Designed miniproteins, single chains, continued (3). Designs and how they scored, part 27

Each design is a single chain, and the fold is of that chain. pLDDT is the mean over its residues in the fold that is shown.

## One batch from the design tools (miniprotein)

Design m8911
Fold by ESMFold2-Fast:
Structure m8911 (fold): chain A 93 residues (1-93)
Amino acid sequence: GLQTKTPSSSLPINIYSQDEDMKEKIIKIAEKEGFSVSAVSPSFSESLINPNAINIVISDTPDEKIESLPNVKVFLPSESEKLIEAYLVSLKT
């Protein structure tokens, strides 16, 4: 169907990461889980955050201010793809 009853699955994914391998992995996970990727950036900026998107930030120095923004989730580069996949799956429930 064109619309789902899970609002999160209709929101695009924005990815903020300096790690190209991590960006590619997140894109593949998001597409597999039924999300569309609308933006990819090597660095986070508050001005780039879209409150109508799911914003995934990869950072080794997570900032509580970034995590407090709407629809933002921060992951460490050392965290497994499984944590990102679990997060995206949780948004569909």
Scores: mean pLDDT 72

Design m8912
Fold by ESMFold2-Fast:
Parts: structure tokens; C-alpha cells; sequence
Structure m8912 (fold): chain A 68 residues (1-68)
């Protein structure tokens, strides 16, 4: 759903910010990925110089911590 995609987007952006990207830069790269979470994390990870799997793990941890 759109709500689930919005939560996933926010989790990815938050994870990227934790690794030192500005919110503006993270949002730009996520938007360039065209709604693909996998492409977004790959692009962000390349920009940060970290493995995509590390960024995905941090984004997932953030997302799961929001679940009651």
C-alpha cells in the first residue's frame, strides 16, 4: 500500500542519515530510484561507500522498531 511504501521510504532515509547523508540528498536518491526500495538502498549505499546489505539492515531495524 502507499502507507507501507511511505514507511519504508522514511526508514531508508533515516538509515542513510545515520550514515551521514543529509535528508535532502537521501530523498533525492530515493526519488531517483523510482519507487524501488532495492535500487534506492543500492544507490544510497554506493553514495555512502557502504554495503547495501548494511543500509538495508539499519532501515529494517528502524522500521521494525516502529511496530507495536
Amino acid sequence: SAETLALAREAIIRAAEEFGLSREEAERLVDEAGGSGGKATAMLAERLGIPAEELERRALEHLLSQVS
Scores: mean pLDDT 80

Design m8913
Fold by ESMFold2-Fast:
Structure m8913 (fold): chain A 65 residues (1-65)
Amino acid sequence: SLVDEAFARARADGSGPPPTEEFWEELVERLEKEKADESTIRQFLDAARVAGREELAKRLEELLK
């Protein structure tokens, strides 16, 4: 699925180029459109917070409501 592919890219920080800001924004939009499960959204929420992407974290939190 698109969510699984996006998550795989976000997790692959150790082997590939770091995710760009554009990548993070596109990822959040795809999670919104795909209506991803709460567990997946929660994982990206934590990752966004660790990366200091507070605006994206708020958008992900909205998906959990």
Scores: mean pLDDT 67

Design m8914
Fold by ESMFold2-Fast:
Order: C-alpha cells, then structure tokens, then sequence
Structure m8914 (fold): chain A 103 residues (1-103)
C-alpha cells in the first residue's frame, strides 16, 4: 500500500499499525453509515477498503484484529448484497475467502 508509506512520511510519530487500524475503523464506520443511509455503492466500496486494511494488519502480525475486520466487512457486504447492491456479493465472497485463508 503506497498510501501507508506516504502516511508514515507525513506522520513519523505514528506507528504503521496505528495508522492502518485508524483507517480500518474509519472505513468500517463509513460503510455502516452508508448502508443505513441506503448508499449501497459507498457501503460496498468502504467494506472493500476495510478488507484491504485487514490484509495489511495481517501482514503486520495482527491476525486476530484482521479476522475481526474481515468478518465485519463480510457482514456489511452480505447485507448490501441482500439489498441488491451491485458488486456486494463479490466483496462478501472475497472477505470469506480471506477469512478461511487467515484462520
């Protein structure tokens, strides 16, 4: 993730995991808000960002935290898919695959 390298350079006092964790929490909050507001495109996009952040947390050694974010992203994407959001089922399937690989 090139974005993480930029953030490390801009905020050298923050650890890489703190930056990724904050980003994951923000994306998850926005995904939940968008889902509740009926903005399914934003909910799906934010859920995918949570998955990408969870992968980075796993690479940094935070397996249990990564699994929790993947499970939450899968739940949001599954609910969006049930509501007919395009691309949501693919995001839910991607999260499930990563959960099985990381478990």
Amino acid sequence: METLKILEKAYPTLSKEDVVLFFAKLALREAQRALEAGDYETAVRMAKLVIDAAKELYNLGYKETALKFLEQAKEIATRAADLGAPGAQEVADYAEKLIEEVK
Scores: mean pLDDT 81

Design m8915
Fold by ESMFold2-Fast:
Structure m8915 (fold): chain A 72 residues (1-72)
Amino acid sequence: SLRDGAYELARLMLKEGLSEELSPEEILEYLREKYGELLTPEDEEILRKIIEEFYRRKEELLAAAREDFAAA
């Protein structure tokens, strides 16, 4: 789901040490660089929706992902 995808994006950002201040466009560019040739136009549309959901719940998702990493 988009909700689950947004949470996985939060986990990825913490795992890779990405700034939580990145814009939606900067996150999309990072994902293009990271996953490159594997992204179809349909995948990019899904990623844009995931990024939108992440920004809607950014503080909540980053806090949850930090808590989950601390509870290893």
Scores: mean pLDDT 78

Design m8916
Fold by ESMFold2-Fast:
Structure m8916 (fold): chain A 88 residues (1-88)
Amino acid sequence: HMEEAREIAKKRFEEALQRAIDLYKKYLENGVPKEEALEFAIGALRDEVDSIARELVTKGLVTPEEAERLRDEYVKQGEEKLKQIFEE
């Protein structure tokens, strides 16, 4: 079950991260300050990762504790990636 959960989480996280990057760039194109655009993109990513973790628990693929670890892991990875893009 845990391997299946990690496979689903990884794929959905990669999609969520790409959406967050696209959102960040869209905000910059619309004249939103870089710092605010980053905060909004991180917020959107966190919300999606929380949703993914909740779905995995609901499907019985992980325990709440396992879902919390997956959420924290992917949130950190996504924030690091978004901050790297911000610093460019």
Scores: mean pLDDT 80

Design m8917
Fold by ESMFold2-Fast:
Structure m8917 (fold): chain A 87 residues (1-87)
Amino acid sequence: MEEILEKAEANAAALEKALEQPLPLETLERMREEMLKMSAEEAEEVVRKNLEKAKAGDPEAAALVGLALQRIAQLEGEERALEVLAK
């Protein structure tokens, strides 16, 4: 549990840093609409594909990961979202 939380916190900090760069509102709105249509499995795929780019400072990848984690938390709970973020 603690190891998952520490890794999730480190990854969350990297996402916050990437999101310091503002994204266009239209892009964020489209991403949000897409996430509402995704299953938990599809949202986990989005996190897996984009987490490395987000950690490298890509603001679009960071937004996708953040929205996908929110979707996973809604469908499967916050603990599952933290596990996915920690990987």
Scores: mean pLDDT 78

Design m8918
Fold by ESMFold2-Fast:
Structure m8918 (fold): chain A 69 residues (1-69)
Amino acid sequence: DVATEAAGRVREALKARGYPAFLADSLADFVEKMIKEGLSEEEIAKKLKDLGFSDEIIDIAIDAIKEVG
């Protein structure tokens, strides 16, 4: 499942950058939900900005999603 794979990559990317597990898991769950709802990478990035996530965290998440294809 593309959504589950993308969420897993987001979680691992954030943990590799030194972010806490609770943040990585929460963001991964949110990304999985948005992908399952059919949102594009651009729409996901916009929602993360609206929620107050930093550009750095958004870039990490979007790059991880792109690696799924």
Scores: mean pLDDT 83

Design m8919
Fold by ESMFold2-Fast:
Structure m8919 (fold): chain A 68 residues (1-68)
Amino acid sequence: MSGAEFVEEMREAFERLKEEHPDLPEEEVRRLEALIEQAEANPSDAAVLAETMRAFAEVQERIRREEE
């Protein structure tokens, strides 16, 4: 998968995450949006892609813990 294809998938995942979890903190939503925008600007930068993926994993883990 190219970086650009991966970033497009992450953008769609982010929009879906907002739709499924409208109670996410606004600050967290803004942070994820900024990271995705950075990834969209730098789709070939592995470090930027890794940071964006890590932020998504942290948000998903938080949601999982709050559901328990």
Scores: mean pLDDT 77

Design m8920
Fold by ESMFold2-Fast:
Structure m8920 (fold): chain A 94 residues (1-94)
Amino acid sequence: SAEDLAAFRALVRRGMAALVAVAATESAESQAQMEALTRRIDAALAGARSVEEAARRIRELMDEFLATSTDPALATLVRVFAGEVERVARELAA
C-alpha cells in the first residue's frame, strides 16, 4: 500500500543516515563512499511504486557495492543494512 511504501521509505532513510554517521567516524573516504551509495538508494526509493520494487532495487544496488567494495568494514555495514532492509520488506508484505 502507499502507507506501507511511505513507512518503508522512512525506515530505509533513517537506516541510511545511521550508516553515513558510522562511516564518518572511520574516515572521510568511508563517509564519501557511503554517501554515494545512499544517494543511489534514495533515487531508487523515490522512483519505486511498491515496497517489493523498492526492496529489489536497493538489494541490486547493495549487491553491486559489495561486489566492487575493497573496504571490509564498509562491506560489513552494508551487509547488516541489507539484512534489515529485507526483514522490514518481508514484515510489511505479511
Scores: mean pLDDT 84

Design m8921
Fold by ESMFold2-Fast:
Formats: structure tokens, C-alpha cells, sequence
Structure m8921 (fold): chain A 61 residues (1-61)
């Protein structure tokens, strides 16, 4: 779905930013992505899973 593709794109961008060592940008984009998912009324389970994956990526940076 479009929502799933948007979440995958957000995860990929956060991973790229974290890999580059730009933790500040990664955290800022994580916050934006979370807000965006809520605006799109994503299923709670999907939001929770995406948040956990994004947070894990940022914490490893």
C-alpha cells in the first residue's frame, strides 16, 4: 500500500542518516515520520513496529 511504501522510505532515510553519523537529522526525521504516520491514521500495530525499527536504527548510530 501507499502507506507501507511511505513508511519503508522513511525507515531507509533514517538508516542512511544514521549510517552517515548524522544522529540529529535521523532523530528529527524519526519525529516527523511518527507524526506523519499518525496523520495518515496508520494501524496502531504498524506504527508501533515502525517506531521500534526506527528507534533501533537511531540508537545504533
Amino acid sequence: SMLEKEIEAALALIEELAAQGDVTAARQFLAWARKRMAELNAPEELIERAEREMEAIVQRA
Scores: mean pLDDT 72

Design m8922
Fold by ESMFold2-Fast:
Structure m8922 (fold): chain A 98 residues (1-98)
Amino acid sequence: SKLEEEKNKKKEELKKQIADEIRRTFGSMLLAIARSAGLPEEVIRVLEEAIDTGDFKKAAEKLRELGYEDFARILENIDKNSEKIADFLVKRIEENKK
């Protein structure tokens, strides 16, 4: 029904918003750590672009090309876990609206 399509759309929009906020938060923490550790300007710029665009997959590929595989893996894990955490939180919010 149209009502179920609208409800599903609102759930997907909320899930995306939560995932985007988690990516920004953890990405910003990783950027702060990278700056404090004195990582090269090129790495800092890749992390800044990832936060600004939300494209953590592209950023991870660039970091891997620069030889920073551990940072690439951290970005990939943030991306995957942001989606999983968003799904979990949306389900919990729905259960609490009984």
Scores: mean pLDDT 84

Design m8923
Fold by ESMFold2-Fast:
Structure m8923 (fold): chain A 81 residues (1-81)
Amino acid sequence: SELSKEELKKLIAERRAYLEKQRPKITTEEQRQMLDLTTKALDLVEKRGATYEAVKEVDKALEESSPDPAEIEKKLAELEK
């Protein structure tokens, strides 16, 4: 079943908290870049209204561009337009 907007907002907040907890454990520039891109993806979902459609659109963009950080950044920038 589809997640409600309230459930999606809760999951986004929990995921953001998890990522920030990982930040001090990062030892490489590549890991930092991937963390920043993942955070940007969550920000885009929230900016687009924290809907299941927004999650699917961002997730599809990540699937089409992963695992290349440059392609991920490009796809996320295209969604922000």
Scores: mean pLDDT 74

Design m8924
Fold by ESMFold2-Fast:
Structure m8924 (fold): chain A 92 residues (1-92)
Amino acid sequence: SMSEIERKKEEFEELKKELERLFKEYLDTLEAQKRAGASRSPEVIEREILTLQEVHRDAMKQLEELFEKDIDYAIELAKKLIERYRAALEKL
């Protein structure tokens, strides 16, 4: 049977996959809005895309660093980030 630590590692990997999936959906939505071009300037949307990419990269790096130190906190943080991305997508 899988140890508790092995189950937590598997949960963390699935949470990272969900974060990457939501991040891609968020980017694709912003890029679609940029192409539609009507209500917001393309330059404003491009800046939001770049900021989102930087924030996501930094968050993923933080999660990887936390995984080695405190896996329970890394899992909790990943779940909070998933909820933030879902909330942002619902408002788009």
Scores: mean pLDDT 87

Design m8925
Fold by ESMFold2-Fast:
Structure m8925 (fold): chain A 75 residues (1-75)
Amino acid sequence: SLEEKIRKEAEERYKKLLEEVDSDPNLTPAQKEAVKKGIKLQVENEYIKKLAEIDGDPERARELRKEVIEKFQKE
């Protein structure tokens, strides 16, 4: 499904960006945490925009965002 594809793309992008941050020798632990927080927010916002385009309803996209955040935080 289109939603499944969008979710998978977001997950792959998030994973790749986290690996880049963890492998960057120029970042301190505090900077890595800040960058990871920014990456999470960026990926979430991109996912929300894609869902809103499908549904045409930003309120529903907000509800779906909460569920996605919980799944991303789980592991």
Scores: mean pLDDT 72

Design m8926
Fold by ESMFold2-Fast:
Structure m8926 (fold): chain A 80 residues (1-80)
Amino acid sequence: NKQFVTMLKQLEMGEESKKAIEALERGDLDSTFEYALKAIESGKQEDIKVASNIGIYLYNQGRKEEARELFEKVNEQKKK
């Protein structure tokens, strides 16, 4: 979804978030998930926002287990 990707690119994000968006643009959802997990580890608010939105997208694509893992990691960072 080009509109979704364009929205995410408005965030001031780190390298892992950029790689997640690039993978999403290619339709590579496996790499999108992996890079989104790494982006959350940065603790940066913008990276957490990217990963959270990717989690919602993956959930809507039926990749519910990957979305669950992203939401759990996002919640862990928000509690810090």
Scores: mean pLDDT 79

Design m8927
Fold by ESMFold2-Fast:
Structure m8927 (fold): chain A 74 residues (1-74)
Amino acid sequence: SSMEEQIERLKEAILKMAEDLREGLLKDPRLSEEQVQRLVLHVVRQVARREGEELNIPEEQLERMIEEVEAELR
């Protein structure tokens, strides 16, 4: 698979994870919507960097993908 295909699959997986995490966190009455958004974005960045490192994705391409994911979640 090309690097572009690997990045696209990682992006799709992270977006799905972020939505699942957001739905779970919104069930906690102690968390505001703003707190949930901050937590989801924090986890997205951490997971994307770890998985991207594992896949040997160049840092510049990984950061661009993370920015695209964050834009879709806002």
Scores: mean pLDDT 87

Design m8928
Fold by ESMFold2-Fast:
Structure m8928 (fold): chain A 80 residues (1-80)
Amino acid sequence: MDKISEKLKEGAKKLEELGGTRTSELLKKAAEYYEKGDLRKGAVYETAAGIESTALSIEGKDEVSKLVTETLKEVQKLES
């Protein structure tokens, strides 16, 4: 769990630097819930970040969208 939370926080920081404020906030919330042991709420915020990433890709914000997708893939590998 700590490694998952750290990865989400790292991704959130990079997203904030790129102006991806909403996706950054969602990943920070996911990390917070995983640190508390609330796996269900953590997964909900992680999923919300993925949905938002899809919307951003449609809007042409590919760099932000790609960073969210890569962060979530790395987190998924740690969850398996």
Scores: mean pLDDT 80

Design m8929
Fold by ESMFold2-Fast:
Structure m8929 (fold): chain A 65 residues (1-65)
Amino acid sequence: SILDAVGEAQKILKEYLENPSEESRKEAIERLREILDNLDTVEGTEEQKKKLEEDLRGAIEWLES
């Protein structure tokens, strides 16, 4: 579900913030991109999906900066 996808994204960011490194940063980016790439297959409202897409893109851009 979309709520599970949100929870997974939050877990990824939390794990990175607890142990930030170049390796954990790259892992976080790849895992967040995987959620983004599969977002169309997840059950949820269009509003929830758009919000998660925006949040995922923002998190990825932040990690890449």
Scores: mean pLDDT 84

Design m8930
Fold by ESMFold2-Fast:
Formats: C-alpha cells, sequence, structure tokens
Structure m8930 (fold): chain A 94 residues (1-94)
C-alpha cells in the first residue's frame, strides 16, 4: 500500500505541473481529484475503491492528453498515467 500511495502522490504532482502549462485545466483538475480519492481510499484500506478512482483518473488524464497541444504538458500527463498504472499494479497484488 505505501508503494501504491507513493506512486499516486508522484502522479498527482505531475498532473499539477501539467495543469500549469495545459489548456485542459478542467480535465486535469478532475484527474487530480480522482488521484486524491484513490490516495484516501488506499490509506483507508479500501483497495477496490482505490483501484476504481485510479482508473477514473487514467481516463480523465488520457482525455486531457488527447486534447492538449503543449508537448511539455503531454509528457507530464503521460508520465503521470504511468505512475497511476504502477499504483494499480501494487494495489492489485494485495
Amino acid sequence: IDKAIEYLQKAKELLEEAKKVSDEKELLDKAIEYVQKAITAAKNGDLDSAIKYANEAIELAGEALKKTTNPEAKELIDKAIEYVEEAIKELSKS
């Protein structure tokens, strides 16, 4: 769980950085919200909800990635999605 939370926190930080340079601020805000929900669920031992919220974050971040035109924002979002996917793998081992 600690490793999954660490990955989710890294993803949140990257999405916050992406938001500074992306036009897709609303989608990124929603993705950040779902990453935070996943962190809270994981800390509470609710692994099913943590995985569900993490998957919602990937969908929202993926939509932002498709719509954003800034290459730096694309790189940050893509890396954030990778960290959320790693968190889901760690949560699924439990």
Scores: mean pLDDT 86

Design m8931
Fold by ESMFold2-Fast:
Structure m8931 (fold): chain A 80 residues (1-80)
Amino acid sequence: SLEERLRELEAELQRLAEEFAKVRDKVPQEVIDKIREILAELYKTVQEYLEQGDREGMLEAVVEATERLIEVIKEALEKV
């Protein structure tokens, strides 16, 4: 289910965020900008689904954005 997928992704993101925090000072601004862009896109998409009352669409958008954040953070950690 989407809810199970999201829980798995949240656990992975938390682990990666802890590792990312240790090397934050070494992360290029371009990576930070990309993270901000993903979050801004998610915020806009969530707002649109809230206006439509589409809870499933909102969950799918959160899952997709979380997967993209995990990819960006993993790539950044590989370059440090």
Scores: mean pLDDT 83

Design m8932
Fold by ESMFold2-Fast:
Structure m8932 (fold): chain A 94 residues (1-94)
Amino acid sequence: DWLNHVVRPDELLRKILESVGIKEEKVSVSDIIGAIGEYIIENKLADPEDPSVINLKGTLLGEIVGKDKLTSSEFGEKLFQYIKEHSEIVDLLE
């Protein structure tokens, strides 16, 4: 289960985590997902006309997913791919 992995995130993910108060070097994938949800809320990135759409233009999340605008579903898929490719797996929470 990917959500139970403890990872060391890259610099872009770490900047997002620090912006929502998470400064730990090692974080669970579940905590990263929660922190990114908080980042989206705090920065008002949900489209006001369609909350299923996220506007990431000029944000660190836009750098992570490589798109200015996408659906929440597509965002989740790209975020998991980024975490898998740009994080060091440290341990599995068992």
Scores: mean pLDDT 79

Design m8933
Fold by ESMFold2-Fast:
Structure m8933 (fold): chain A 76 residues (1-76)
Amino acid sequence: MDPAEIERLIAILEDESAPLEERIAAARQLGEIGDPRAVRPLARVYATSTDPELRAAAREALARMGVAEEDLPYLL
């Protein structure tokens, strides 16, 4: 996968001004790609987002990548 594509998806995921649907799509795509660079951004969104769907998408992406919920406090 192109590193620029992963950076673009992370930027969308963390952009609070981006449409919610676009952020959710970015979280799901990062989970499908499974690149470790996405782990900390996804964990941050899961910890800080107030939107249930975005939080769920970030959590599911982390679970798909094999990150346990118990490890999340050590990634932030």
Scores: mean pLDDT 78

Design m8934
Fold by ESMFold2-Fast:
Structure m8934 (fold): chain A 91 residues (1-91)
Amino acid sequence: SMKQLEAEVAEGMVRIGIAVTKSSMPSLEKLAKTHPEKAKKELEASKKLLDRLRNILNEYKDYIDPDLYKDLLKQIDEEQKRIDDLEKKVS
């Protein structure tokens, strides 16, 4: 179905978004130490990205393998916790 094809594309987008967020964390941790106000803005942008990925994942929940859905959601939650922890350090 068209929804199944859309779900496959959405899965790819979510995987890429998670990978980008993970790869940016060391740079954000460094930025938090050197330029905390800039880091705060970048962390806020990362939070908005993760929220969008969660919404995309939820929209296609019924068309994604349940174990894969749970794994991707867990990865989003783990990155959100890392961002929240770092945000507390720049407040």
Scores: mean pLDDT 89

Design m8935
Fold by ESMFold2-Fast:
Structure m8935 (fold): chain A 80 residues (1-80)
Amino acid sequence: SAAEEAIKKALEEAYKKYREKIEAAYKAGDWKAALEEAVKMGQAIIDGVKKNADPDSPLAQEAIAKAEEAIKQAEAQLAA
């Protein structure tokens, strides 16, 4: 579906932008930097889905909710 393709492209673009930074931080043992980049990646996914997908799509809403939950979990770890 168009919603599935939009979600897939948003994920691919976010991964290309942030994956190397997250992996570099993990390799360095900088868990705080890794979590900060993961939050940015989650936000990029939300922004990409909102820009390209139908906002009334249940798949788009689910993808956004999952990304928001992942951000919340990462922010909780940063606050600990």
Scores: mean pLDDT 82

Design m8936
Fold by ESMFold2-Fast:
Structure m8936 (fold): chain A 95 residues (1-95)
Amino acid sequence: SMAEQQARLEERLALAREAGRLHSKNFDELMEKYKEEIEKARKEDPQKANELLQKVHDEAIRKTKEELGEDRFKEAEEGQREIVRYLADQGVAEK
């Protein structure tokens, strides 16, 4: 039914939001942890700074995946893509 489809989309939205919150938290904690190393690298070797930023991003994704579990993380990624596509189709302005 349409009601079941709506409930499913709402559950997916809730999971996507939780995954986003966990990722943001993990990314911020890692950025704080590596702040001095990144700032030093930015002054001495911009390529190394970019590599460190990529490592932080990859580690944040890995930690979020470990915390949610692999199946829930995949559902969150699929849900996020569906939400982004839905919002684009509705003509919602970018923030």
Scores: mean pLDDT 78

Design m8937
Fold by ESMFold2-Fast:
Order: C-alpha cells, then structure tokens, then sequence
Structure m8937 (fold): chain A 86 residues (1-86)
C-alpha cells in the first residue's frame, strides 16, 4: 500500500513533466486546451487510484503540493499563449 502510493505519486509527477513539455510546444490556445483535457482525464484515473489506497495525510499533502506547483506553471504558459493570439 505505501509502495503503491509512492509509485502513483511518481506516475503523477511523470505525467506532469510530460504534459508540461507538451503545453510548452503548443502553438495555439486550442492545442493547449486539447492537451489540458487529455491530462485531466489521465489525472482523474490516477487520483481515483490514489484515494482508493487511503493514503496518509503526508502523502495527501505531497500530492496537493505536486499538483499546485504544476497548475501554477501551466497557468503561466496559458497566459503567454493567450497574449500571442491578441
């Protein structure tokens, strides 16, 4: 269970890393939104698995920190992409 929790957190970090690389290459808001939609579907599956393992408070905090940092970086890219279309 602890090992499975750690593996899921690592899988989420890898998904975030891959998605960040993909959105950095996006040339339009439409392309960005498509990448974001695919990410949301994959993250939902991983988050559901994570919750099913009844993770510790420490693991839950780590998940929130990982996601918070990722969302902040993605938001910056989205805003810059929006500016380029104006």
Amino acid sequence: SMEEVQELLEEIEELNKKTLAEVKKAKSVEEFEKIAEEYTEKLRELADKFRSLKPSQEAQKKFKEIEGKFIEEVAKIYLELKKKEE
Scores: mean pLDDT 87

Design m8938
Fold by ESMFold2-Fast:
Structure m8938 (fold): chain A 84 residues (1-84)
Amino acid sequence: SEEEIERYIKVLEDFKKRLKELAKQDPENAESYENLIAMVEEAIKLAKEGDLQTAENALLRVLIWALSQPDRETLLKILLESLR
């Protein structure tokens, strides 16, 4: 539904905001965080233009990307907290 898509977009936008703060706090890994932020922005765009399945797949892709990052445990906790 439209409400479910809006909720997933909000989750992705919250995750993006938290990633921006992490980039400021961890300048050594800022480039990696900036790349992940760009991927999250693409996922948000796809979710806005797609159906519920596309929105769910966008969130899953962000989760998979987070798992490949140096601070994967922290990123997963932030994403799960954003999911609420």
Scores: mean pLDDT 76

Design m8939
Fold by ESMFold2-Fast:
Structure m8939 (fold): chain A 65 residues (1-65)
Amino acid sequence: MKEVALAMADIVMGLARMLGMEVRRHPSGEITLRFPEEKREEGLALAKVLEKMAEKHGDMTVRLE
């Protein structure tokens, strides 16, 4: 389950990049998501998906910038 959660997080981060957002995962498990105001709705939706995956993994956090 943890491996699947990490793979799904990678896919979501790839989608964020394709949508013109900047996303980075740190070795600590922290994920930083940066998006412009015009992408706010999509950015918030992706942040919620990543947050749910972090809850399943237990060691990931999401920060918006």
Scores: mean pLDDT 68

Design m8940
Fold by ESMFold2-Fast:
Structure m8940 (fold): chain A 68 residues (1-68)
Amino acid sequence: SRREEIEQRIDELIEKAKELNLPDSVIKAIETARKIMETKSDEEAEELYQVLERYFNHVIEEYKKKKE
């Protein structure tokens, strides 16, 4: 259940990245993080997701400024 919630959030991050036409490198980084989480415990995956979400939000804000 917790893993499924994390997977959904990551999926939403990837969808948003594609919607915003973020560079392939950003999308690849998210996919790589997701793959690493597959090898981790649920608790570690939650921790890694928090870090990923924080950095991803920063990337989105920077990219939006560029599009402006």
Scores: mean pLDDT 78

Design m8941
Fold by ESMFold2-Fast:
Structure m8941 (fold): chain A 55 residues (1-55)
Amino acid sequence: MTSTLTVVVDGQTLELELPAMSAEEYQRLAAVMQAGIKAGKSAQEIVDAVRAAAA
């Protein structure tokens, strides 16, 4: 089972398929994504950070 996480960074839309997870884990990954956006990371760096956080 998968869940889709959608991110918009500087007009670029990214869709990332994630394994089925709890609402708490999903919120944690969303926070990692937002932290990356705020830090000025590229879309690819943000995706890599979310994948790493998802383990």
Scores: mean pLDDT 71

Design m8942
Fold by ESMFold2-Fast:
Structure m8942 (fold): chain A 58 residues (1-58)
Amino acid sequence: SSELRARLEEKLREAAELSHQYQDAVKNGAPDEELQRLADRLRETAREVARLREEIRR
């Protein structure tokens, strides 16, 4: 499970980085298409985090 925890920590860090990128993009007036791509990546990363948490709880 140490491998699963390491992957979870990596994905949580990735989600935080994407969240900051999204906030910066909003502040800088980025195009809707760019905001949508960042939002899609955030949603996918959140799903991966949820799956890893479920695997760790088993």
Scores: mean pLDDT 86

Design m8943
Fold by ESMFold2-Fast:
Structure m8943 (fold): chain A 69 residues (1-69)
Amino acid sequence: MLSPLEIRVLEVAKEGATASEIAEKLNVSQSTVRRALARLQAAGLLERDPKTGKYSLTPLGEEALAAAR
């Protein structure tokens, strides 16, 4: 089950966002966001583009976000 923070992180990442952009939009620390991002990546819900630093949803991440709404 996704936490409310993890759901919000996935919603912002659907637009393609860096950890800093997610932290600003959610008004939380970068450390809090990075922990959520690490958990979501480990679960296969997010991927990171090393060239841009942006996180995006995997197909599994899109399904998980839809189920959580």
Scores: mean pLDDT 81

Design m8944
Fold by ESMFold2-Fast:
Structure m8944 (fold): chain A 127 residues (1-127)
Amino acid sequence: MSGSILEAHSKEELTEILVEILEANKDKPVRIFILVKKPSEILPVLEAIKEAEEKTGIKVYVGLDVILEAMVPREDFEPYEVLPIEEVERLYLQGENVAIIAPSSLRESVEAYVKKTENSFLIIYEP
C-alpha cells in the first residue's frame, strides 16, 4: 500500500488527523518529520502533536531539519526525540511508520518520496 496524502487547514484538523494515525498505529511507533516555511510555523505543529499524544497516550518521535532545530528552543521539544530529516529514508527501510508534515509549497517534492514508502503519511498543513 502506497503512502496516504492528507490535508489540514487548521491546527484542530491537524490534531484530529494525528490522533487517527496514532490510534490506527498504536502497536507500532510513528515517526513524525516536520517541514515548515519558517521557524515560527513549527510551534502550532508541535502543539498539535502534543495534544494528539495527550489524547491517545501514544508517544511520537519528532524529526526536524537541523536548521529548524537550531532556531527553536530545545525545551519545546521535550519529551520528544529529535531526529534529523535525513534519517527518514533509513527509518522507512526499517519498516517504521513515518508521517511528514509539510506546507503545500513542498508537496510535489515530498509526495514523490511518500509514494516510495509502504507505511508513510504526508500531511499538507496550510492554516
Scores: mean pLDDT 69

Design m8945
Fold by ESMFold2-Fast:
Structure m8945 (fold): chain A 81 residues (1-81)
Amino acid sequence: SIEEFNKLKEEALEYARRAMEIDPSRAEEVSNLALKAISYADGAISAYKAGQKELANKYFEMAKKYLEEIRRLTEQAEADA
């Protein structure tokens, strides 16, 4: 649903913010991953609104992959602190 896509965008921004606060040296890396997650989530919203459910699902899976990468980096930063 569009709500799930928007929630993913919010989660990506929140994890990225946390990672950058813990390890500012990774700000560029984490920001780039967050932008990719958000871009794919926006693509999923657009495809869903256009009735392209298969494409929406593919974009959502890509967005989730980048969110998982941000989450991993955030968890690693927290463990290394």
Scores: mean pLDDT 83

